Designed miniproteins, single chains. Designs and how they scored, part 52

Each design is a single chain, and the fold is of that chain. pLDDT is the mean over its residues in the fold that is shown.

## One batch from the design tools (miniprotein)

Design m1786
Fold by ESMFold2-Fast:
Structure m1786 (fold): chain A 59 residues (1-59)
Amino acid sequence: SDKQKEALQGAIEGVRAQIALLEQELAATTDPEKKQQLETQIQVLRKVLAQLEAELKQL
């Protein structure tokens, strides 16, 4: 349904924005421990993004 598609598109946009912010922070970060944490967070969000995109494709 159009309403479900809009909701998923909004969620996808939100996750993409969060990834972009974390990637900017990673690029500016010199602390190795913080880099590891940011890389892990980005990796998790990329998996969430893939799941949301797959769900959108099934609607």
Scores: mean pLDDT 89

Design m1787
Fold by ESMFold2-Fast:
Structure m1787 (fold): chain A 57 residues (1-57)
Amino acid sequence: MLSPEQREELIALLRESNGKISYSELAKRLGVSVSNVKAAVHEAVASGELQPFPPPA
């Protein structure tokens, strides 16, 4: 799982990019696995910090 600091950075990067940043790029920037990024995005959507996004097709 991401630290609170990594989670805040994830949310900031997604907001700045309007969701255009890939999960792989987020994982590289945060130094975590893609699975951790996906889990953190899901949690942020569930908490209302992010709007739900459909996964890229």
Scores: mean pLDDT 72

Design m1788
Fold by ESMFold2-Fast:
Structure m1788 (fold): chain A 72 residues (1-72)
Amino acid sequence: SEDELSDALARVQDLDTLSPEERRRVLGEYRRLVLGLLREQLEREGLSPEQIERELARMERELDELERHLLS
């Protein structure tokens, strides 16, 4: 849900206070929620499977860069 995403985003903002194991868990949960909500939104909007996969791939690349930056 969007409430879960908001909670996960707040935890991402607190990463500096977390252990490396907890940081990976928080980032993994955030990724799962972002991609899940995006897929559901695009499906509700009636996008083609090809459009959905392109948008998800774009988001995954952005999340990969964010995760690399935050875990460095």
Scores: mean pLDDT 81

Design m1789
Fold by ESMFold2-Fast:
Structure m1789 (fold): chain A 111 residues (1-111)
Amino acid sequence: SAEAGRRSARGGKLGGYLGQLGGKLAVETAKTEAARKLGLDGYVGGLSGQRLGEEALKMDQSTREGAIKATAASISGSGGGFGAYKGGELSVKEGTGEKAKELGELGLKLG
């Protein structure tokens, strides 16, 4: 529905904005390379989500094109938020440098 499309577009825009903020904070507080990379992924995903959400909100959400862009915005915004969350979580842990790096790299490779 057009209303569901608008909710997805708004979610992508807001999630993207939060992913950008969280990603920046994760990079700034990162103690490991893995945490820094996850923070950067959060920031980049957040940028995409916000941009796609802003574009989707200008489109008719009852159209296939509008619905596709709104869905892409939601996915990108959510991905940005997840990356920021994981980056932040790793950056505050003591004594996890090598293991956190391995897990982060494996997660990025498999995801």
Scores: mean pLDDT 69

Design m1790
Fold by ESMFold2-Fast:
Structure m1790 (fold): chain A 90 residues (1-90)
Amino acid sequence: MRLEFSQEVLDRLKEQLEAFLKGYKEKGLAFAPKNEILTFLALAKVILEHNPDAFSPELRKELEKLIAEMEAYDPELFNSLVEAQEVILS
């Protein structure tokens, strides 16, 4: 796998993703600026594609659902952010 992360980095990202999901469930798109929400989910998509077993099946399912919602909401912006995250993580 090209974009391998240490367990410590994955654990930290998991904590950040769980905190984000909690905030998003409570406030929706009002949780953070649109670009921050899309950037965070774009990062999550890249991590999941390269580390599919890094997160619990439940967390992965919730992230995949939100990723699909954001891709439908603003596909051009979301795809550009995914590409940017892949470049940063390369």
Scores: mean pLDDT 72

Design m1791
Fold by ESMFold2-Fast:
Structure m1791 (fold): chain A 72 residues (1-72)
Amino acid sequence: MELSGLVKRALLEAASELRATPGWEDLSDEEKIARILELAREIAASMGHELSEEEVEAIRREVAEALKRLRA
């Protein structure tokens, strides 16, 4: 599933904010995914959009792929 521009914006903002947090690099991939999902949900809601189940799963998949690429 391709994410809408609003959902992509929420995801990028969440990832940017969390990467600036002390100790972020020490978290597991599962913990990073969970925190990004939680914050992306909050940011999207602040923009008037409630994430669907399909959007949540698409975000989880996209973050997992991005984290794997960063290790390559």
Scores: mean pLDDT 78

Design m1792
Fold by ESMFold2-Fast:
Structure m1792 (fold): chain A 88 residues (1-88)
Amino acid sequence: SQAFVDEAIADAEERKAKIPAQIAKAAEKGLTATQDLAYERVGDDIVFHIKQEISGEVDGEKKTYSAEGVVRLSAEGEEELLSEKEKV
């Protein structure tokens, strides 16, 4: 139903609103972080795009973690993972 889609969008907007604070918290630890959460309507479905990267130095070694995911949510509340990519 449209209510499931609307709730998912509201949850995504709440998560997006928290991103600047999460980036600031990472910076307090000397880390560089980027995070993006976007969504698009595809017919009666919603597709969510999530991207995250965090980098810093631990014991003099540069480390970078990145993760990307694409998830489709139907009006009936069914979820499908369309793609994921993770690199450490």
Scores: mean pLDDT 79

Design m1793
Fold by ESMFold2-Fast:
Structure m1793 (fold): chain A 72 residues (1-72)
Amino acid sequence: SKEAEELVKKAEEADKQGDYITAGKLYKKAAEALPKDDPRRAELYKKSAGAFGKGGDNQSASQYGSKMDELS
């Protein structure tokens, strides 16, 4: 939980700076740091996919977007 919280903060800072690829990677790591049954995982994968999409990494955006759907 604490590790995921720190990764989310770093992802938000990267997103604020326009470093969307770094933000996407950090949101993904935050999701992976949570237990599989944590409902926040779906939200973090969604944020990761959105960040990758904004950064032009359509492959990662599609991959982590589908992880959100698997958790829903």
Scores: mean pLDDT 75

Design m1794
Fold by ESMFold2-Fast:
Structure m1794 (fold): chain A 68 residues (1-68)
Amino acid sequence: MVKIIGGAAADLPTLTPAQRVGANEAGREVKKELEKNPDATLDELAEISRRAAERGRQAMAEYEALQK
């Protein structure tokens, strides 16, 4: 079986509520962009991933701000 080392160990343990919100929003952004461009090139996929990661980070920060 293939074992995942590094990043997966950080991602696979139980996520905090903020991290879960960030992951869900990042996933939605990727899905939305792929629905607009299902034939995305590797470069476009890299840009989509970068943008999704930024959106997830922003959503996580927004969630944490609401907890204060």
Scores: mean pLDDT 71

Design m1795
Fold by ESMFold2-Fast:
Structure m1795 (fold): chain A 79 residues (1-79)
Amino acid sequence: MSESERIEKEILRHLLRGASPHYPREERIAHLERALALLEKNADKLSPKVRKALADYLLEVARELDAPEALLERIRALK
């Protein structure tokens, strides 16, 4: 598995946990924050299309959870 594929998979893993109704809201927000941190750190290692798809999904889940405004602003700043 390539480095890019491993990074994408780890980000997606946290995104899926953030989207899961089986976790408490606080844990879901923590997973979204981890996904965002990984995406920000590794943005240059991911294709533009993959970055956009992950950022779009992250934003959708964050909005559904009424995540803090600061978190939403960080997600919107991603390319």
Scores: mean pLDDT 83

Design m1796
Fold by ESMFold2-Fast:
Structure m1796 (fold): chain A 90 residues (1-90)
Amino acid sequence: MALSGEELFNEKILKWAQFKGAKGGNPNGPVLTVQSLLENPFPGVLEPGEKLTEENLAEYLKRLMELMGNPLSDEEAKKIADYLLKNFSS
């Protein structure tokens, strides 16, 4: 069954990190915001010369979660990115 962006965020992102303004998350994980991700993306996820933007956030999340052993489909990554931009962007 298809999960919502909020459900996917809770099941995929909050297992390893906390998000400022979200309930739950890993208390020993990094505390993230959309701005902190855009300004300081995790090393090794982006290609040389590539910059993280709101437009490529879904692709970035897909690559990041694949590296963490919790891969996302294109649809799941887009749903999470849309959810983050609507609820946690400054």
Scores: mean pLDDT 74

Design m1797
Fold by ESMFold2-Fast:
Structure m1797 (fold): chain A 69 residues (1-69)
Amino acid sequence: MPSAEEALARLREYLERARAGELTDEDAREVGQLILELMAAGQLTPEVREVAEEVLGAAGYPLPSGPAP
């Protein structure tokens, strides 16, 4: 299971790809899957959530719907 720190590093790499117009559907799926795994583990921090929203928003993909607290 990825740590919040590792997730942040990966999300920042995806953010750079999204800004360059290089984010693929597979990349977006991986970001969504990572978010779901962090939510299931209770490791979704506000920082991770904000970066993930920036990645998917910049690429034009919506953040995957998850259960609200």
Scores: mean pLDDT 70

Design m1798
Fold by ESMFold2-Fast:
Structure m1798 (fold): chain A 75 residues (1-75)
Amino acid sequence: MSPEEAEQAARDHLEGLAAALAPISPEAAALLREATPLVAEVARLLAAGERDPELEREVEELWARARAAVDAALA
């Protein structure tokens, strides 16, 4: 997979997930859309044989916030 293909695949996956979550938690959907460019960059870097641990940490933090928003909406 090329870096461009990896970036696009990540964007498509997260947009699909955000759209699926929007009826349950608009906040979680918004957080996933905020994470989309960061996840896409992580995927692009990995496909190029590179890593950015700070960017990966930012993705983990946004994912944790999105999960908390879903949990709150379901409570």
Scores: mean pLDDT 84

Design m1799
Fold by ESMFold2-Fast:
Structure m1799 (fold): chain A 88 residues (1-88)
Amino acid sequence: EEEIARLRAEAERHRQLAEELQNLSDKYTKLSDEYTKKFEEARKKGVNYEEYRKLAGYYGSLDGIYDRLAKQHRRRAEELEAEAKALE
């Protein structure tokens, strides 16, 4: 059953990619939140907050990109697992 082994190996690669991408998304969520907090504090103090605002937005955008990619790879892994099970 070479085909079942191939599908499961491909599903595992997609699961690993999804996990790595989700970890990156989580990291960028934390960075976005951190810089949002810094931007709010700087704004309250009446000092230049522009760089913190830009960084918060940048990391927020990366969070969204990596989250979407992680979900795509998770769905592909589920499809491949279902295909492998159907062949059993």
Scores: mean pLDDT 87

Design m1800
Fold by ESMFold2-Fast:
Structure m1800 (fold): chain A 71 residues (1-71)
Amino acid sequence: TKSLVERGEELIARAQEAFDHGDYEMALALANESRKLLEEAKATGTPEGIEAYQRLKPLVDALIKGAQKGL
């Protein structure tokens, strides 16, 4: 079973792919789901979850803003 961090990273990769193809609705949906998983990972209090949240949140936030502007 994939961890919250692994699932979050997978969703970010898929969101970037959707964004690159001009599918802003899909990119936004995937980026929002990734943000939710990263917030849950941080909430577990594990070093892995906290590190992933801090490292990936700026990228997820940028994808969300970019996708919203593309709509």
Scores: mean pLDDT 85

Design m1801
Fold by ESMFold2-Fast:
Structure m1801 (fold): chain A 55 residues (1-55)
Amino acid sequence: SKAVEEVLRWAKENGITTVTDEAIRRAVQGLLDNGFSEEEAVRSVKRALEDVQNR
């Protein structure tokens, strides 16, 4: 999906190495399956990845 591809590209561009591509796909898809929009899912996962990277 476009949401998954967006987050995967963003993570690579921002040097996120602590989370696998599979985990990112599952996180985005999980939010979409729970009624989040693609934009909301992208924003939520990007924020979570930034939070993890800064710990």
Scores: mean pLDDT 82

Design m1802
Fold by ESMFold2-Fast:
Structure m1802 (fold): chain A 66 residues (1-66)
Amino acid sequence: DNSAIAEALRNAARSVRNGNDISGLNAAQVLKSLGYTDEASKVLDKVRNKDYDGAAETLQAAADKL
């Protein structure tokens, strides 16, 4: 259910914005499994650089495409 996955990604975006690295890493794995490899790589890079707002924005944009 793409709707449930989109909501999970939006919840992960809120968690990542608060500095939760694990939520970002898990969400990136979900995106990669769905074939959104570019979005997954961007989330991972942003989390590694502590760009939590950028990671959250990438997750929200990906959710909007589902």
Scores: mean pLDDT 85

Design m1803
Fold by ESMFold2-Fast:
Structure m1803 (fold): chain A 64 residues (1-64)
Amino acid sequence: MDDVLETIDRVVKHLKRLVEQGVLSLDQAKATLTRFIDDLGKENGIPQSEVNKIKEKGLKELEE
């Protein structure tokens, strides 16, 4: 679980930097992050309730 959360945190920070640099729109970053978290969650057997919490936190980080 910790390795998964570290990976997601790195991806969120990377996408946030790309949005701030104008490489990606916020909507593109949110769509990319959502797909990434869903795929990673399914691959690692993370419950949907936990996946939803991780998505909420990640999307909020991108919007901030």
Scores: mean pLDDT 80

Design m1804
Fold by ESMFold2-Fast:
Structure m1804 (fold): chain A 86 residues (1-86)
Amino acid sequence: MEEELERIAERLAEALQGKTGPEAVSALVDALREAGFTDEQIGAALDALREKRPELVRRLASGQPITPEEAREIARDAAEAFAKAK
C-alpha cells in the first residue's frame, strides 16, 4: 500500500506540474483512474480534499500554481484515505 501510495503521489505531482484550474483537476482525476481508483472513489477523494485542504482546492480553481510538494500531499491524502478503507 505505501509503495502504491507513493507511486500515485509521484504520478499526480508530475501530472499537476505547470497545470492550474480545470487542467489540474482533470490531471488529478486521470492520475487516480490510472492508479486503479473508480470514479466513485475519485469523487469521494475530491470531496475529502476539499474538506481537509480547501485552500489548495481554491488555488487550483483560481488558476494559481501549486508546488510539487502540495501536489504530492494532495495525492497522498487521496490515496491514503482509500488505502485505509476495506
Scores: mean pLDDT 67

Design m1805
Fold by ESMFold2-Fast:
Structure m1805 (fold): chain A 95 residues (1-95)
Amino acid sequence: MSQEEFDLDVELALAIIKAAVTKIAFEREKSKPNPDPERLKEILEYAKKVKEDIEGLIARIESLPPSPVREEMLATARETLKDIDELIKEIEKAL
């Protein structure tokens, strides 16, 4: 693994954590008897920023030379993008 691949892998891991935390925050708010619309809007805004971060990471990873590490990072990043996109749609439906 190159230094550039390592740095991108770390940034990807942080993006995955942000996506997971966003989902936990949404599930906690959604489980309340009376979910707070303002809190749901804050979670939606954060989810959209996480999506933008992941899209930017995918573009940066795609600029790397082809390698097994690049393919693994792209697969993980694309799965995380799909998860955050689905989460955004669920939050929008809850509003």
Scores: mean pLDDT 89

Design m1806
Fold by ESMFold2-Fast:
Structure m1806 (fold): chain A 86 residues (1-86)
Amino acid sequence: QRDVEQARRAAESLQRLTGYPIVTVSASTAEEARKKVQELLKQGKIPQPDPEKSSPEAQKAVRDLLIEELKRLNSEISEKRVKERR
């Protein structure tokens, strides 16, 4: 459940930064979770693991990927500010 909570917080932060909707995903394996996360992010949707229908490995994979995406966006925002200095 801790991984689901961390993934939820990361998803909420991403939604705040991007304005993209949060959608629930279920996955039985970490590999399935990674594929679903990548596809949803490409579609402008933020994946959140289903605590009842996702394995612990899948929940951890979603959490890790959401945290990495959050770090990427924060870095991109910082770089854009430097470039906007003209």
Scores: mean pLDDT 76

Design m1807
Fold by ESMFold2-Fast:
Structure m1807 (fold): chain A 85 residues (1-85)
Amino acid sequence: KTFELTLRINAGAYKEALENVAAGKEPLATTYVEDDGKYYKLKARIVGGEAEVLEKEETTLEEVEEEAKKNEPAAEEILARHAAE
C-alpha cells in the first residue's frame, strides 16, 4: 500500500521535527495522509520537506481537520520551508 496520493504535513509536525533536532534527537514527527479514501495518522521522520513513514494508524477525516485547524497556514509554510533546507 502507498501513501503517495496525498501527504499533508502540518505545521505541528514540522515544528516537532525541528524541536527534536534542536534537542539532539531524530527529526520524528506526527503527520497525516489520505490514501484510497481513508485517513491515516503517521509517525514519520521529516527530512528535506519529505516524510519517511515509520508507523501508521488509521484515523478519521474529522481528526485530520481538527489538527489542521490548530496550525496557522503561514506557520505551516514557514516551518515546511525551514525543514526543506
Scores: mean pLDDT 60

Design m1808
Fold by ESMFold2-Fast:
Structure m1808 (fold): chain A 94 residues (1-94)
Amino acid sequence: SSFLEQELELLERLREEAERAETLEEAKNIGMALGSLAHELAVHFAETDPEAAARLRELQVEAVRALNTEEDYKRLREIVLELIERVEEVVRES
């Protein structure tokens, strides 16, 4: 799917940006973008792969939680990078 190819390219870009994030604002902006991407992917899989959609919604919730609770940009960056890997895993397994 061209949609999935575009989403995976965006996810790769978010990973590169997260690795370079040097401020809390940068890390939060990337985390927000990741949450939006996880939501878009969950909507895409909702009818064809409800299990993948559910996993992606859980990852969206984890992203929102991290954005609301983490004030250390290095820790937030680490969490965002871990969540990106988990989103990629769900997409690859689908």
Scores: mean pLDDT 88

Design m1809
Fold by ESMFold2-Fast:
Structure m1809 (fold): chain A 79 residues (1-79)
Amino acid sequence: LEEELRAALAASRNPRDRVALHEVLEAIRALKEGDLETAERLLRAVERFLATDDSVSPEMRALLRRAVAELRRRVEELR
């Protein structure tokens, strides 16, 4: 997952997609550090982006949705 997200970030020229990718990567870092509140805040920001931005490519949308779902599951398991 992290490698896929970093590869997508390196390949992306869309500033909005890059912000969302950075937010997911920061959520992963926060989760590794046990900062569940920061992880949840960042995941909510990405979820809002996916709900409101219709310009996101289907491939990027699928990657971000999969990442959010996986990290959300991990947050719930650690609560």
Scores: mean pLDDT 81

Design m1810
Fold by ESMFold2-Fast:
Structure m1810 (fold): chain A 87 residues (1-87)
Amino acid sequence: MMSLEEVIDEISKIMSEYNEKAKTASPEEQVKLAEETKKKIEELINKAIAESTDPKLKAAIQRLKDEAIKGLEEKIKEAEEKAKELK
């Protein structure tokens, strides 16, 4: 069973890898990276929620998911806008 701290650490690691790859990626590659990162976070969170028996922990993990997914959706939109501007 994952602790809240372990979930936060895993999300931070996934986001750090995304940020590093995004620095050198084209706008089209940034869209793909953000979508792949979103899927990784969703899989991690769904697993953590399924393995947890604590309602408070589940609620905290759900909030982390909502914040991370929202941020990535905004990054996808920004990258799509940039890809259009370069055409």
Scores: mean pLDDT 79

Design m1811
Fold by ESMFold2-Fast:
Structure m1811 (fold): chain A 101 residues (1-101)
Amino acid sequence: SAALKEETLAAIAENDPAFAEEVRPYLEASSEESILAALAVAQLVANQLLLAGVPQEEAQAAGLRKLAEMLRRAAEGRVEEVLAEGEAALAEMRAIRAAQA
């Protein structure tokens, strides 16, 4: 939805306004499903790095780079790959939460 795209851009812009503008065209070209999948993969990457002891700023930067890569792949027509990686990322995050309980 338009709201999801604006909320995603706003969240990125809070940390990196220039990067938000770089990803805007890919985000606008993406479906809601592709955006959610890309966000899930980016979040997993950042969380895995944080758990491995990588500094917050470096983990966040890696997550943003992964988000941009996933959105670009979706824009290039590789939507099925992006959706599959997003679903795998959600499953991995669920497994991590279960192990911490």
Scores: mean pLDDT 82

Design m1812
Fold by ESMFold2-Fast:
Structure m1812 (fold): chain A 110 residues (1-110)
Amino acid sequence: TLQQELQRLKQQQNIQEADELLDEGVRAIRLAETAEEARKEAARQLAKIQQKKADYLQQGDQVGADLYDRAAKLLEAQTDVIIENELEKAHKKGREEALKRAEEAALAAA
């Protein structure tokens, strides 16, 4: 009973730590103001998750390694969405700035 409960708590802790590292990574990437900064932060956060996976593999803990492999795949998927959103924001801003410049040029020519 006590040993089974302790093993279950360790598994829950490993899942929680992998989820927390993923959430931290996604949050850090979302703070990027550009697609380029998002890519740089994503590479940094992915390296942290991959290091944890390597640590568990080195210890012979395949279950722990698989949790961090899953976190890495989810981080990559979330990063793609974040980058696409940043590119869309940049495109909209560029269009608005181009329209403003055109309006100012038209007014100056009048």
Scores: mean pLDDT 82

Design m1813
Fold by ESMFold2-Fast:
Structure m1813 (fold): chain A 74 residues (1-74)
Amino acid sequence: RLEEVREALLALLEDPNNEEARRIVQEWDEFLEKNADVYVENKEAGVVDEVTELIEGLRRVIAEAAERYRAREA
């Protein structure tokens, strides 16, 4: 699942108008928004569950893609 997001983000770096990749990124952005409160609560409580791990993995993948994009623009 995280690999699909990684591939979509990389595809957007090559072609920003890739509708399929944009849709995948949008779906995962909505997932993050929907689970934001749960993620914060679980982190505060020290709970590591599948959803929290998925969110952390997704945030890492997004950060890596953003760094790659900034390096390309610089």
Scores: mean pLDDT 70

Design m1814
Fold by ESMFold2-Fast:
Structure m1814 (fold): chain A 73 residues (1-73)
Amino acid sequence: GPLEELLIERLKGLALKIAEELAEKYNGKKIGVKVDGDTVTASVLLEDGKAIEITLTGDELEIKELDSSPLLE
């Protein structure tokens, strides 16, 4: 519904902001954002081929380092 759509857009904005800050700090070369239901995932591809993945669902935040990111192939 409209409130759920508004929440997702706000989570997308927050995930993108965190991803941009991480890309600036760690010399990230690409940023991707994906929405899957009520979960927003942003990925930052680093120059060494590693990725940082940020996942937001409601009030929960998770950050992971990955060897690669499917969002940024």
Scores: mean pLDDT 75

Design m1815
Fold by ESMFold2-Fast:
Structure m1815 (fold): chain A 94 residues (1-94)
Amino acid sequence: MKLSVEEALERLEELAEELEELVRNGASQDDLFKVLEEVRRIAEEIEDEEVSRAVLTAAKMAEQYLKQGDARAALAYVKLAVQEVRERLEELKE
């Protein structure tokens, strides 16, 4: 199944918000990894290859930082991916 950049943005914004809440509340590493797995799945379904690669790269970096115990860095990479998707969507609307 392929997601438009707009559909991907909506889902990634929801996941970023969920991840931020989990990080704020000191959730388990397993719960944080589940959100990152969903980010990766969405990235693989994005029809725009450039956006898909950018989100996959951010998800991979987030996973690496989370494995090191840096949940805040993981969240920052997911938020960066959301911003990159927004910027691409604005370019596509022009």
Scores: mean pLDDT 84

Design m1816
Fold by ESMFold2-Fast:
Structure m1816 (fold): chain A 68 residues (1-68)
Amino acid sequence: SPLVAALLALVEEAMKEPTGAAGLKKLIDGIKALGLSKEQVEEAIAELREAGAAERDINLLRAALGLL
């Protein structure tokens, strides 16, 4: 899914930041820049969970979703 691929790229960029707070901010800013709705992010999280994505990546996306 192009949406899942875009969110994974944002998670990878967020993980390069020196702090968890900076990473979370970068992820939120990236989601907003892509114009993604909360529903689209939740759908992508469900797809990632079914694909066996790491809980770390899912937890970071859920944290970002809670702050949107």
Scores: mean pLDDT 82

Design m1817
Fold by ESMFold2-Fast:
Structure m1817 (fold): chain A 70 residues (1-70)
Amino acid sequence: SALKEKYKEEFERRGVRIIVELQAPPELQAQLGALVKAYVAKLDEAKDEKEIEELYKEFLRDMEALEKTV
């Protein structure tokens, strides 16, 4: 769906932005890439807009948690 594609692009864009802004070390870059891939896969399985919205909220929380490790 168009909505899923939009959120996939958003997840990928946010991941790249954080890597660039933080000048993240390779280990964090790998972890961020894995996180983005995991959420893109979950997004493909989402059946409605509410599930997409919840995945987006979870993604943001997981990204913030990962940033705290470095």
Scores: mean pLDDT 76

Design m1818
Fold by ESMFold2-Fast:
Structure m1818 (fold): chain A 64 residues (1-64)
Amino acid sequence: DKVEELAEIIKTTLSEQGVDEETIEELVEFFKETAEKKGLLEAIQELQKKLLELGLASSVILEE
């Protein structure tokens, strides 16, 4: 499952950057819910926005 693979990457990356476990869980849940409602691409874009708002824009989760 692509969504679950990306969720693992998100958890690992944010944990390595010292992000709080509760915040990581909220961000992962938000990502999964958005992917179910709007699709994977939209979930990635919405997560990127949320990370920018939290000052975590330097978190390289899905760098091409």
Scores: mean pLDDT 73

Design m1819
Fold by ESMFold2-Fast:
Structure m1819 (fold): chain A 85 residues (1-85)
Amino acid sequence: MTWSWTLVLEAEDDDPQALADRIEEGRRALERAGAPPGLVDAVDEMAKLHKDGYTKVTITLDLRAEVVDGVVRVTLTGVRIEAER
């Protein structure tokens, strides 16, 4: 059996450098909490885009879960990144 979800991460601020610092702190918190690597990587990319001067970044993550040998595995199947200044 398989399931799919879409998760949207959005951040916007007129001070993209300060926003990048806050998102990087959030990334470290997610990593400490044992969040999936794909989510940590997506948040890292969001921080990098804000550091580059983009005021609004939207990341759309497509996730799929499959049952393999009685264990549920969640995989990241797609990533879309949209950024504006």
Scores: mean pLDDT 79

Design m1820
Fold by ESMFold2-Fast:
Structure m1820 (fold): chain A 83 residues (1-83)
Amino acid sequence: SSLSPEVQEILELLYKKGYISELEYELGAVTPENLLKALPDPIKAALVLEALNGLEKATLATEYKDLSLEEKQKKALELVKSI
């Protein structure tokens, strides 16, 4: 797998907790709808989606705009662990 350890653990936790399907887990692709069920905060859900999709692009309107991809992935894992 080309996924980072943090991304793999996020996917495993979401799958184990019943928020994503086996197909989403196997593909490493999560829908925004399923992620909002796990994290009913659009800003937190957006950060986790950015981390899962490897998005380095700054988000102009969020507290996370200055995070590197690696920092986003670590923060996203912390948020998912808190569910």
Scores: mean pLDDT 77

Design m1821
Fold by ESMFold2-Fast:
Structure m1821 (fold): chain A 83 residues (1-83)
Amino acid sequence: DEFLKEVEEKMKELGVKESVIKAYVEALKKALEEGEEIPLSVDELAEQAKKLQEAIEKAKKAYEEDPSIFTPEQKELLEKLLK
């Protein structure tokens, strides 16, 4: 799967963590296997993965500072993303 390998390599070049790369590639693989169209280029997908990593890190800091600002659903989502 040339497309998924190129996305993985670009994410590694951008310094994305292995855990985030694995989760993102698995999500893309499932979408492709289910016949979903991915409207983003390899570079755009890698940039989105980096932004996702930054968003997860930012959300973790916010959660550590004041968990009361998060809804129960948001807390569950954050725990899954941080795991």
Scores: mean pLDDT 73

